# Designed miniproteins, single chains, continued (3), part 112

Each design is a single chain, and the fold is of that chain. pLDDT is the mean over its residues in the fold that is shown.

## One batch from the design tools (miniprotein)

Design m11881
Fold by ESMFold2-Fast:
Structure m11881 (fold): chain A 91 residues (1-91)
Amino acid sequence: SMEELEKLLKEVEELFDKAVEIVAKAEKENTLDAYKEALAQLKEIYARMKELIQKMKELNPDDPRLTYALARLIEIGGEIYLLEQKIKKLE
């Protein structure tokens, strides 16, 4: 339903906000362990966002809200890549 799509998008947005806070905290601490913990948490968030997006596709593959959710997933993927690069430099 359209209401279910709105709920799924809200969950995606809440996960995105959580990821932003996790990255900000790790950057403030600026330690190898902090970045490794942030990476683990972002990978879990990324997997959950993929599940939510798949449910959105099953409800309506042509819904414009799917574009917003996919954009957030791409941004999290980019943050994961940057964290992995940062960890490699500190090891």
Scores: mean pLDDT 90

Design m11882
Fold by ESMFold2-Fast:
Structure m11882 (fold): chain A 60 residues (1-60)
Amino acid sequence: GALEELIKSDAEKQLDEVVNLTLEENSLTQEQKNEILSIKKDQKEAKIKDSIDYKKEMLS
């Protein structure tokens, strides 16, 4: 429902905040920050795909 979609959107925003906080970490090298960003991007795409696949299965 709409509430579930809002919760998912909030989770995505929280993930973006974590990524931004990670970029502010002076203890991490630029290489490590780039790797974290790449992983988080891939995780976002995977979550979106899983959500779409889940809805397709429920509608089938």
Scores: mean pLDDT 65

Design m11883
Fold by ESMFold2-Fast:
Structure m11883 (fold): chain A 70 residues (1-70)
Amino acid sequence: MKEFEVALSSDIAAAVAAAKEALATVKPGDRVTIRATPEALSLARDLAAALEARGVEVTLEVAPDDAAAR
């Protein structure tokens, strides 16, 4: 079992790239934590559904873009 973290930022192009990377690398039985901005929530939900369908354990967290203000 491997653990992965995927950050889906408000930059949708970067978020899509991160989602594709997760789908390419994650295997059944792995765990993925998806941290999404509100802008990327729909993409995060789609990614979570796709990963869970493949037998991956998914945790979804909503967070501000980690371009964080101080």
Scores: mean pLDDT 76

Design m11884
Fold by ESMFold2-Fast:
Order: sequence, then structure tokens, then C-alpha cells
Structure m11884 (fold): chain A 81 residues (1-81)
Amino acid sequence: SQLQSYISSKLQKAGKTITPTQLALIAKEILAFTEGDLREIENILEEVILNTPQGGEVKLSDVVKVLSDRAVQELKRIVLG
């Protein structure tokens, strides 16, 4: 898929690894969370890259942690604004 190719390319350019199975799961989760917002996808991937060691494998659990942290921040913005 276009999103899978995009994620794979971005992670590979950043020196990270990803398996096809994890890529499919990650793409599905990111799409569900962002509804296809490219800016949001970019920001999530950048945070995942920063949190993954050089040459490290990116897993669904790494992405879920970033998404959870973002959901908490969004909730705080709504409640405290």
C-alpha cells in the first residue's frame, strides 16, 4: 500500500529496520489513529525514529506507545483549555 511504502522508506532512510508483518500492523494502526492526516503521520514517525536505537527494529508496541502518549496530550489540551 502507499502508506506502507511511505513508512518503510522513512524508517529505512533513518537507519531503522522493520519486518513486513510489523509494517502492515503499524500502517493499519497509524491510519486508524490519524485518519490519513499526512502531517500527523510524519510527526508520529519522527517520534518513533527518535525513540528507536540506530539499527533497531521498529515494532507495533513502539508505535502504540507514541500514539498513547499523543492521545493523553490531546485529552489534556481539551480538558485544560
Scores: mean pLDDT 81

Design m11885
Fold by ESMFold2-Fast:
Structure m11885 (fold): chain A 56 residues (1-56)
Amino acid sequence: MKEEIEKYRELAERLEAAIADPGVTDETKQALRELADHYRNKAEELSQKLKEEIEK
């Protein structure tokens, strides 16, 4: 689970870096932004679930 959280965070960071590239079109930036948010949300969800499992 910790490895998965880190992996999703890394993917989100790489997508954020791609969004910062001035060579990328606005359409592609929007798609990358949505994908980055999706991975960030997955990492947060897994982090919360891990916290709950430790407290159980």
Scores: mean pLDDT 78

Design m11886
Fold by ESMFold2-Fast:
Structure m11886 (fold): chain A 61 residues (1-61)
Amino acid sequence: MRKISDEDIEKLVAILRSLPPEAARTAARWYIAELRANADKIEPAQLERVIAALEAVIAEV
């Protein structure tokens, strides 16, 4: 997988927060599932960081 930068995470979070709450939760959960399915292809620290950011979005909406 491509390296995930802090800017990529911030941009994704901003997009999700611009969605209606239900759409944001659905999209965030889908991304978490895809990330976990591809965990072997992602650097562990980056994987945990992205998942934590997405879980924060779910908790906020």
Scores: mean pLDDT 77

Design m11887
Fold by ESMFold2-Fast:
Structure m11887 (fold): chain A 67 residues (1-67)
Amino acid sequence: MSIEEKVEAILKSLGLNTDTDLRKLDRVKRNMLRGLIYEEFGVFIPDEVFEKLRNAKELIEYIKKNI
């Protein structure tokens, strides 16, 4: 399974989609997403980075750079 497919599955599990503006997530969903990404990829996403993530594509690009 690709990084793209894994991220899409994680987002879907949280009721989100690939076009969701991740900068607008509430605290609970942001923390859940952060935890799931960390468990799957070993990548920690700081709040400063979350504030810049417009969609799943930018999240995927960040994961690829930090894996």
Scores: mean pLDDT 85

Design m11888
Fold by ESMFold2-Fast:
Structure m11888 (fold): chain A 56 residues (1-56)
Amino acid sequence: MEAAAQRELELFKQLPSMDPEEKAKALAEMMDIGVKAVKEAVERTIKQRELRKALE
């Protein structure tokens, strides 16, 4: 999680000095990192709900 956030920040900082092709790749990588973070949050929420059902 933290490593992915640092990577996204570094890509964002270098974005203005990149070639158009490099910018497209950097944006795609940043979007992929964001999607993975959302999926991890959803998986954690599901796991917590299952634990609550087991305790009830």
Scores: mean pLDDT 73

Design m11889
Fold by ESMFold2-Fast:
Structure m11889 (fold): chain A 70 residues (1-70)
Amino acid sequence: SPLEALRQRVRELIFREAELTVELMLLYVQSRVPGADKQALQARMDEVAAEIDRVAAQERELIAQLRALR
């Protein structure tokens, strides 16, 4: 059903956001190691943060669609 399909997509996005959040935390820890390429790690952190923002925006839109179907 459309409702179950939207619920599944929301679950997938929530899990993806959690995975990206863990990746961002690990990149931050790596950036604190002596001799780390801080510029390259910061660039990667910025990319991951932008992806988190995109995923969160998609989650909000799908949750709004789920609410509208009731």
Scores: mean pLDDT 87

Design m11890
Fold by ESMFold2-Fast:
Structure m11890 (fold): chain A 79 residues (1-79)
Amino acid sequence: SEVEQEIEAYVQKLIDAGVITEEEGEKLKSALQKLLSLPPEKQREIIEEIMSKVEPLAKNNSDIVAVAKEVVKLLIEKA
């Protein structure tokens, strides 16, 4: 999907910017591929769970890099 392509592009941008390591980016791509292999209903459930955990961090943290690292960590753990 278009969203999948956009997410993959953002993962590469995060690596290029030094926000996450190449190894973390590979794990994230693997996790996303596993997520995308699930039925759409399960994909939404996992994304919603991750977003619910990230929302409080984003609200109380001006460090975009720290928020991005937490999103990556949760995606890897949940997939």
Scores: mean pLDDT 74

Design m11891
Fold by ESMFold2-Fast:
Structure m11891 (fold): chain A 58 residues (1-58)
Amino acid sequence: MLTEEVIVEFDEPPSDEELFRLELELAMALMKAGYTVQSVEIERLSEKTVRITIRYTK
C-alpha cells in the first residue's frame, strides 16, 4: 500500500463542497491511471490550508 501526503494552500477558504469535489476528482484520476484507491482524506490545517492524504495500491 502506498501513501502520499500533499499540503495545498488556497487563495480563499475552500468550502466543504469544493473539498468533497477535490477528493472525488483525485480518487477518480488515480483509478483511471490503474490504481486502486483505499482512501482519500482531507484535513483542514487552517482556513486556507488543507492536508490531503491518499492511500492506494497498484
Scores: mean pLDDT 81

Design m11892
Fold by ESMFold2-Fast:
Structure m11892 (fold): chain A 90 residues (1-90)
Amino acid sequence: MTSEEYKEQVEKVKAELEAQLPEAEEELRRLLREKGLPEEEQERILELWRRLVALGEELAEALIAEDYERAEELAREGRRLVAELQALLA
């Protein structure tokens, strides 16, 4: 692949992920309401969600820059935040 073709592919993947984010956020908000969590807890969970979205943007940027080491680090951090969210929702 050329660098240009690679960037186009990464941009397509980013667009596909961005298209899925609103649906995932709506599901998270629905789960928070159904669980009847205190407002403080809901705010904490939404903060973690915002951090995950920000990491996703940084991950896409790292992949476009071909910084695979940073991309791997960001992916690991993202998995930790997902685990933290799952624990709060359990």
Scores: mean pLDDT 74

Design m11893
Fold by ESMFold2-Fast:
Structure m11893 (fold): chain A 94 residues (1-94)
Amino acid sequence: MKDEAKLNKEVEDSLLRMSEHVITELVPKEYQAPLKAALDKARELARKELETVSRKELFERIRKEVQKILSSLSPDKQKISSNAIASYALRLAE
């Protein structure tokens, strides 16, 4: 559906920017809590593990943990959102 495709793009763009303001305004309430929880988990994993594991292994680990939190989203949305959150968390840990 055209409108759902637009919303999906807006959610991904919000996650890529990781702006609290943008996420709060563009993401429906039912998605906000899972996305915030996934971001917090990703940040914690990045901070703990970046010194002890390879960046590639850490990315995959964070992605899988984020997917568990985002289980309420469709599988395709979970994959895209998980990648965006994992990438952002690794950048914050650098």
Scores: mean pLDDT 62

Design m11894
Fold by ESMFold2-Fast:
Structure m11894 (fold): chain A 68 residues (1-68)
Amino acid sequence: GPSMDELKELMERLIRGELVEEMIALTSEELENKYIELLQKEEKLSREEALQKIRDYMKPLVEERVKE
């Protein structure tokens, strides 16, 4: 499956609208869930800790890109 770095890149590109339309068919919710699963598996985080990490990562990207 995708690595942590690959999922971060995909989420960042999704927010930027840079993904090809076929890839956008994979919802942001599906990407978020896969990222949570990887954080739980790779870093042995709880779901709450994984959500916190995603929130902290995504907030500046959303604020920067959604306003475009």
Scores: mean pLDDT 60

Design m11895
Fold by ESMFold2-Fast:
Structure m11895 (fold): chain A 75 residues (1-75)
Amino acid sequence: SAEEYVQRLREMLDDMLAQAEQDNSITPQELIEAAKAYRRQLQRLGEQHPEVRAALLELGEEVEQRLEELASARE
């Protein structure tokens, strides 16, 4: 289902964020670029899946914020 797909995406993104937090070789600039890329990708997915668009947009905002906070902590 679409809801199961969103839950799988959340789990995958949470794993990615946990790995990024442990990898001090990733620069603040790379984290900011990743934040923008994930935001755009989830926005596009929301346009293709209007039934879960709100959930995908919220997930994109959460991922962007967490990556930007990580970047700020490394500056």
Scores: mean pLDDT 85

Design m11896
Fold by ESMFold2-Fast:
Structure m11896 (fold): chain A 92 residues (1-92)
Amino acid sequence: LDAAIQTVADALEEYIRTEAPLPAERQAELEAAVAAIAANLTPESRARLREIALRLAEELLAKREAKSPADEAEIAAARAKIEPIAEEFAAA
């Protein structure tokens, strides 16, 4: 579980830092890590993931300035990757 959480954090930080789409292999790794987290969530892991997800979302939004509808769509897509994790905490 900690390895999966770290994989998600690393992938999101890489995306935020480079502002480039993740390679397909890295995207698949991120999706697998998210699925593993969802399957094995504990109350402590949920709190940790929520904190990481919100921090990374805030960092992403602060770094990305929406200059066009396309930029807004990219920001929304990034939020969509984080939102399922955050919503699982809210639904607990």
Scores: mean pLDDT 65

Design m11897
Fold by ESMFold2-Fast:
Structure m11897 (fold): chain A 104 residues (1-104)
Amino acid sequence: MSMATRFTATAIVLVGLVTEIRLIARRQKNEEILKLADELADLANRLMQALRAGDLAAARQTLAEMDALVDKILSMIKDPADRAQVASEWAVARAAIEELLAAL
């Protein structure tokens, strides 16, 4: 795959993850999860900017911040099926990010 295709695929996966978390927040009527989803979207944008710039140190730091934020979001999800889905989608996103980091 081209690098441009990998960047686009990773961005799509991250958008999907944030969208799923926002839907869960609305179902739970939990404004804090919604706020954390917005923070995750901001971190995802920062991560993609760092990756495009080849700033591996900034990208790894942002990835660590995203890991911590996803763990916090998972702790607030009440439905085990919703929690498992978010965890699975984050694992896919994280793997795609690590492949981009390895290719840079």
Scores: mean pLDDT 88

Design m11898
Fold by ESMFold2-Fast:
Structure m11898 (fold): chain A 81 residues (1-81)
Amino acid sequence: KVEELKELIEELKKKGDTTSASLVEKALDAIEAGDILSAEISLGMLRIRLGVYKLINADEEVIELIERAIELLDELIEENR
């Protein structure tokens, strides 16, 4: 999961979505530090961004990358509670 999240961060950066990449990185770093509250906040921001991207019919590949990152982050947060 952690390695897949790191790959997703790189792919988001390649697609030019540095803000979503930064949010995934912050959430992952927070989970690794045991700061679940900060991880949940970053995850919440990603969910809002995903909703906006779907509404404006943004790049489908970017939408898929964010959806997968949210799925993996949610699973990691649950495992580390």
Scores: mean pLDDT 84

Design m11899
Fold by ESMFold2-Fast:
Formats: structure tokens, sequence, C-alpha cells
Structure m11899 (fold): chain A 83 residues (1-83)
């Protein structure tokens, strides 16, 4: 089930004309910090994905979802420092 706070924030980002990928990047940087453990980061990613799917619907293609997932793994999860 998507987090209500994250869901509302995705709705606001879409209202501003941001794409699913742009919204995902903003939310990853906002919610996943150097102090966020790997399991918590994956949990937050899943909540963000659920919110994106609900808000963007048809705009969130399977190909775009895969690209967002690759971005998360390579630039968010692998590049974050553990505090």
Amino acid sequence: MPNEKILKEVEELKKKGLSPFEAAKILFEKYITGTTGPGEAIRLRNQIFAALKKVYGDELTDELLLEIGRYFDKYVLEKRDKA
C-alpha cells in the first residue's frame, strides 16, 4: 500500500508537470539519505513506485519503470554513504 505522504507528494509533482522519472528522482533524493539503511531504502523505493503507478497510470510504462529502477540501484542505492 503506498504511503499517504508520498502519494500526496507524487500528486503535487505531477500537477507541476513533472514526468514519472523526474518525480522519482526528487523523491529518492528527499527520502533516501546517507543515514538510510539498504532495507529501508528498498522499502522507500517500493512505496515511491506504488505511488507513481497510482498517480501516473498509463504514463508509467514498464520500460520507464525499469529505467527508474536501474537509476535507483546505480545512483541512489550504490552511491549513498552509510552514516
Scores: mean pLDDT 76

Design m11900
Fold by ESMFold2-Fast:
Structure m11900 (fold): chain A 73 residues (1-73)
Amino acid sequence: MDEAERKRILQEAGLKYPEVQDEAAKRPLLPLDEIDARIDEIVERYMNGELDRETAVRELALALAQKQRALDA
């Protein structure tokens, strides 16, 4: 079930968010639409089997931290 798996990996990334927020703060701030496109890309690559779960969770956690920074700007 695509929706359930998408939700599950995003929840796992959310749990890792505090661990990567300092690393995300060192990255250049991207526009919100670019961050959202990045999140969608990572999820689709994971769903297609191109990324392992650990890599996808880490990449999503970084993207979610960047999104929070963009929303607070």
Scores: mean pLDDT 77

Design m11901
Fold by ESMFold2-Fast:
Structure m11901 (fold): chain A 59 residues (1-59)
Amino acid sequence: SAAAAREEQLAALLAQSGALTKDILDKMKNLDRWDRLKLALAATPQQAALMKQIRALRS
């Protein structure tokens, strides 16, 4: 059904958000202070975009 498809898409977006957070944390383990800051700042727009998509699906 359309509802089931939307739930699956929502789950996929939530998984992407979690994977992005884990990827950032994993990369930060091996970076110096400046590179960690740059990575964190670069990731903020991606997290915001994913949250916007999640909100749209929940309408």
Scores: mean pLDDT 78

Design m11902
Fold by ESMFold2-Fast:
Structure m11902 (fold): chain A 97 residues (1-97)
Amino acid sequence: APTTTVVASAEGLEVDKSKRNLLVTTTATVNTTTGEKTLTSTIKTYENGKLVSEKVLTSRSTLADVSAEQTVTAHLLVEDDNGRWVVADSRTVTFTP
């Protein structure tokens, strides 16, 4: 049987060039036949407005209900004066597989 795949991405957050930033963008891929959901997160580290590292993380899960509304979120984190990562901005995309 043909597999139907739905893809949704959360992106579009602006980095603060005056601070060290982590930009996390996430793509969700759902197989509507099996319920398999794959989240691919790209973590980009910026220092002085320059991209210094990129890391890709993948996680897999199975949806109990493929007709249920799903969300995918992008996060912008900035380093505070105490060296802690704090969420400065986020975007959430909602989709139905």
Scores: mean pLDDT 79

Design m11903
Fold by ESMFold2-Fast:
Structure m11903 (fold): chain A 58 residues (1-58)
Amino acid sequence: ETVTQTATVEVKSKEEAEKLAQDAVEAALADPSVLSAKVTKLEVEGNKATITLEVVLK
């Protein structure tokens, strides 16, 4: 079972966007129903970052 999650957030830098993407993966993996989670897409435009995660459920 695979679920795609997309979130758009305001960021100050590309580095902040990368940190938020990593935090999102860690949060997903903390759920015991989650088998794996990864970032499939990270888009940064000015002050906006769009983070796309692929989450595989048990």
Scores: mean pLDDT 80

Design m11904
Fold by ESMFold2-Fast:
Structure m11904 (fold): chain A 70 residues (1-70)
Amino acid sequence: MELDDRIYEKLVNWAKEKGDSIEEVKKILKEEYGYTDKEIDLFVQQLKRAIDYLLEKGKITKEEAEKFLK
């Protein structure tokens, strides 16, 4: 397994543990971690990059990615 695969899987799994969708993760980051809207936007961009990477590698399905991103 590539090192990047493990890092991105860990990031996506962490996000899924916090919420069922990106919108729920945004709420947790704001309410529990005190993130600003700009910090949340940057996190979401990194999370989307990780999801795209794992999707290209076949580590998640297209359906799972679309469901989480909504």
Scores: mean pLDDT 77

Design m11905
Fold by ESMFold2-Fast:
Structure m11905 (fold): chain A 100 residues (1-100)
Amino acid sequence: SAQEDLNVLLLALVELEELKASQKYLDGLLQQAGASLFRLDHPDATGPVSAAQKAAYVAQARARFEAVKANLDEFLKSLTEEQIKRAKEIVEEILKAEKE
C-alpha cells in the first residue's frame, strides 16, 4: 500500500541520514515519499502530477521525515518486519551506489 511504501521510505531516510549518505540519494527518496503521500491523498488520481504539486508533496515528505525523527521510537514500533527488511534493502543498494 502507499502507507506501507511511505513507512519503508521514511525508515530508509532515517538510516541513510545517520550514515551521512549523499544528499542526492536523500532527495531521491524524499521525492518517492512525496509521491506516496500524493497517492494517499488522491487514491483515484489517474492524471500526471504537476511540478508544483510534486514540490508541495516533497515539502510534506520533509515535514513527515522530521516528525518521524522527533518520535523515532514510536515510529519504529509501528513498523512490520517486512517494512524494516525493505528499508534495509534500499539502504544497502544506495550505500553500494555511493562506493562505486
Scores: mean pLDDT 86

Design m11906
Fold by ESMFold2-Fast:
Structure m11906 (fold): chain A 90 residues (1-90)
Amino acid sequence: SREEIEKALEELEKAAKEGDDYKVGEALMELGRAMRESRDPELTEEAMLRLGEIARKYVSEESLEVAREVGRILREIGDEVQKELEERRK
């Protein structure tokens, strides 16, 4: 849902700003789950853009490796949701 995605993004930004690698990872995992559950490609794309902005702005070198790995998983989830919607449109 949109509220779950927004909460996950808020937790992610807070954790990234604080430099807490563990909380960054947890927030990214929650974001991934919320995006997959929503099945909304527009909402997923908006969340991915926001994730990219947070990563560029706040994520430290120490947390970057964790952010990259979980970010790749979230990209795959977003791609799956978008492909499913496109298939339904055809």
Scores: mean pLDDT 69

Design m11907
Fold by ESMFold2-Fast:
Structure m11907 (fold): chain A 62 residues (1-62)
Amino acid sequence: SPLEEAAKAIKEITGVSDTAAYNIALLVKEGKVDEAREQLLRLGATPEQADEAIKKAKEILS
């Protein structure tokens, strides 16, 4: 599914857990991009990793 593919991409870029990656993918699908980015930063992703993960998730989910 596109959500599972987006979650996998987020995990591969940022190293967050499967559960966290899936929740971030849901936020991106809902258009909550700023919230998704903030959560990735709180989980220890760099700004560059967070931005790349969100970009990739948006491409998969569009």
Scores: mean pLDDT 89

Design m11908
Fold by ESMFold2-Fast:
Structure m11908 (fold): chain A 63 residues (1-63)
Amino acid sequence: SDAEDVERARRALEAARAAKSAAEALSALHGNQTLLDETSNPEARELAREGIEAAQEKIKELG
């Protein structure tokens, strides 16, 4: 459902922001990329894009 997709996207974005290692950040990157590929919900897609961006920044910081 749309509400479930948005909640999943919020959790995936929070995982990216909370990443404390390069491995966690890479895992969060893949999770947000998978969600973006699977969801058609515009809000969930926007959150997944933010999660990808956050994970990429964390990989640069921690890698």
Scores: mean pLDDT 87

Design m11909
Fold by ESMFold2-Fast:
Structure m11909 (fold): chain A 80 residues (1-80)
Amino acid sequence: AVEVEPLTPAQLAELYEALLLLRDEMRRALAAGTVLSPETLATLRRFLDFARSHEAQFSAEARAVLAEAERLLAEQEARA
């Protein structure tokens, strides 16, 4: 198993805020028909992979946001 160092409550709060911003931006891009660049998609994928590695520390609300962000990114990747 890959060992992941636990995040502090402050780091979890920052990660959650970043997930909310990412989700909202992807929702806007999809609604506007904007296709994100491959470089942007790769950066977002790395970020979501990092967030997923800490999912065990997430609240139910944070897990729901992560799941929606993953779905939105997959839709954007399918368009690229």
Scores: mean pLDDT 81

Design m11910
Fold by ESMFold2-Fast:
Structure m11910 (fold): chain A 91 residues (1-91)
Amino acid sequence: SEIDRLIEEALKAGVDPATALMLAADTLESEANRAYKEGNYEKAIELYDRAIKLYQEAVELAKGTDPELAAEAQERIDRFKSKREELKKKL
């Protein structure tokens, strides 16, 4: 997938694995926000779910080494889970 290529390219460029996952998840967040604005709630939920998975992986990798990045990723997870619940009510 394009997201997998983004992660691979970031890693090859010397970016930390947790940061590479954050970058990929941020890309999915942008796509989810676009789908939401277009009224495509099913697509937005799908993209938020994919972003949440990458942020969860970033939290696990950053846990104990980069607490600021782990906290930022966790904040995004919590926010997106709330957004998913809101969007599901519109379906």
Scores: mean pLDDT 85

Design m11911
Fold by ESMFold2-Fast:
Structure m11911 (fold): chain A 95 residues (1-95)
Amino acid sequence: SLIEKMREKIEKMREYLEKKDYSEALRQALEFLDLFQQLVDQGVIPEDVAQKLMMTLNDKLFDFITAPKSQREKEGKELIETMEEVLKEIEEYSK
């Protein structure tokens, strides 16, 4: 399922962040966003909820991308936490 693929992207992002491979961590986050957009396009999530979640993800993604090196690990961890919260909310609508 798309949800299982999204969980895999969170796990891989965590692995790359641990290795301080920020480029690969970013790639996993972007792939998560692509999978999330596919769920939105399928109508799995109410439109207003999807818009709020997408806004939150994009804000945290921007923080991660624009972070100085000293903050990049912190911002990456916050993005992972946000991705996990988004996935939990999606799972409730998919039950």
Scores: mean pLDDT 87

Design m11912
Fold by ESMFold2-Fast:
Structure m11912 (fold): chain A 82 residues (1-82)
Amino acid sequence: GHEEEEKLKERVKKLMEKLGIPEELIKRVLEMDVESLRAVLEVLLFAEENPEKYSVDMVVRSVERIIEAEERRQERERLERL
C-alpha cells in the first residue's frame, strides 16, 4: 500500500545518502516503481553490510542497470498498447 511505498522510499533515500550516491541519481530512483525500489533497496542493504566488497561505483552501476530495466519494461508496455 501507500504506507509501504513511502517507507521504502525513505529507506532507499537514507541509504543512498549514507553511501554518497549523487542527489540526481537519488531523485531518479525515488520516481521508480515499487518493484525497482525493492531491487535498489536489496543492492543498498548488501553494500551496507559489505562495504569492503562493494564500492560506490559498483552500487551506482547496479542502480543504473535497475533504472535501465524499468525503462525497458515501460517501453514494452507502451509498445503492447500500439
Scores: mean pLDDT 81

Design m11913
Fold by ESMFold2-Fast:
Structure m11913 (fold): chain A 62 residues (1-62)
Amino acid sequence: SSAIQEANQRVLELQRRVDAAKLAVEAASTMGPAAKDRMQALLDEEQAALDKALAERDRIEA
């Protein structure tokens, strides 16, 4: 269905954002604790968005 295709596309986009945020945390760890904390907060937000998108996809497939 178009709904599952849209959900899969959203999951793929958010997975890329999580992967990018993980790299940003690693890079920021060399810049100091404040930079690392800011990037960790971004990673936590992106991960939460991915978790919600995965749950939505699972509901559509059920």
Scores: mean pLDDT 87

Design m11914
Fold by ESMFold2-Fast:
Structure m11914 (fold): chain A 105 residues (1-105)
Amino acid sequence: MAQEYYDLALKAAEAGDPERTVHAAAMAYRVEKGITDEEFDRLVAEERERLRKVAHPGLSDAEIDALAYRRVTARLALEYAKKHNDPRLIEAAQRVLARVDAELA
């Protein structure tokens, strides 16, 4: 249930783990919005193709795939955090997005 994922996100945020926080918050958002596995996979695939249009020296295809997954997950987590006006979840999502952007530079 969405509430269980929200509780997991808060616990991860309290533990100082932004990656686990955004994963749980993204799952909560997916449950609330009815985002299927197929729709999520499509969003990740679209982000992979977007990233592959620009050169990322030193990154393998597997690393680009992992970054696409993390970026989509963090974006969904940010939407959930904004909807719930939760500053800790917003901060965690922004930190993960910044980490992904740094790895793409």
Scores: mean pLDDT 84

Design m11915
Fold by ESMFold2-Fast:
Structure m11915 (fold): chain A 82 residues (1-82)
Amino acid sequence: MGREAAERGLRAGQEGDLAAKTPEGQMAGGSGALAGAVGLVLSDKGDEEGARRVGEMGYRLGQAGLAGGVSAEEGAALAAAV
C-alpha cells in the first residue's frame, strides 16, 4: 500500500537525519523524511502508486543518511527522478 511505504519512508528519513554524523547524511535523512511526508499527501489524494514510489525513495534516503551519505548510484537515480 502506498501510504504504508510513505510512512516507512518518513520514519527512515527521520531516523537517518537524527542519527547522521555528517552533513551529507543529515541532508539525505532530511530529504527522505520530506519524501515520506510528500508520499503521505499523495496517498491522502488517492495517488497510492505515487505515494509508494516516493515512500520507497524516502526509505532509501533514510538508510543512506544512516550510512553517512547517498551512494553515487542512488544519487544518479534521484537526479533522474526529479
Scores: mean pLDDT 74

Design m11916
Fold by ESMFold2-Fast:
Structure m11916 (fold): chain A 102 residues (1-102)
Amino acid sequence: LEEKVNAFLAKQKENRSKIPEEEIPKIIETLKLLLEHYRKEGDKLGEAGILFQLGELYEEQGDLEKALEYYERALKLYEEVLPKDHPLVQAAKIKIEELKKK
């Protein structure tokens, strides 16, 4: 399921003009279901990954406040399970810094 969602999001970035904005809410809903799944399984890394993807989708929709919230939640979980110099921790910090400057 996660692999299919990630593949769909990657394909969406390549062919943005072919995917209606109306489908983004459905993707967000699917990611929220995956978020609940990882939370129940105790998979903090998976949970953080989905939170980061939700941040990216809300940023693309122009909801910068929700994007920031999701990126901050993802960073918190990444910092619990990964070293501070890990690329995923750095990516989340960069996104948060960029959004706070807007």
Scores: mean pLDDT 77

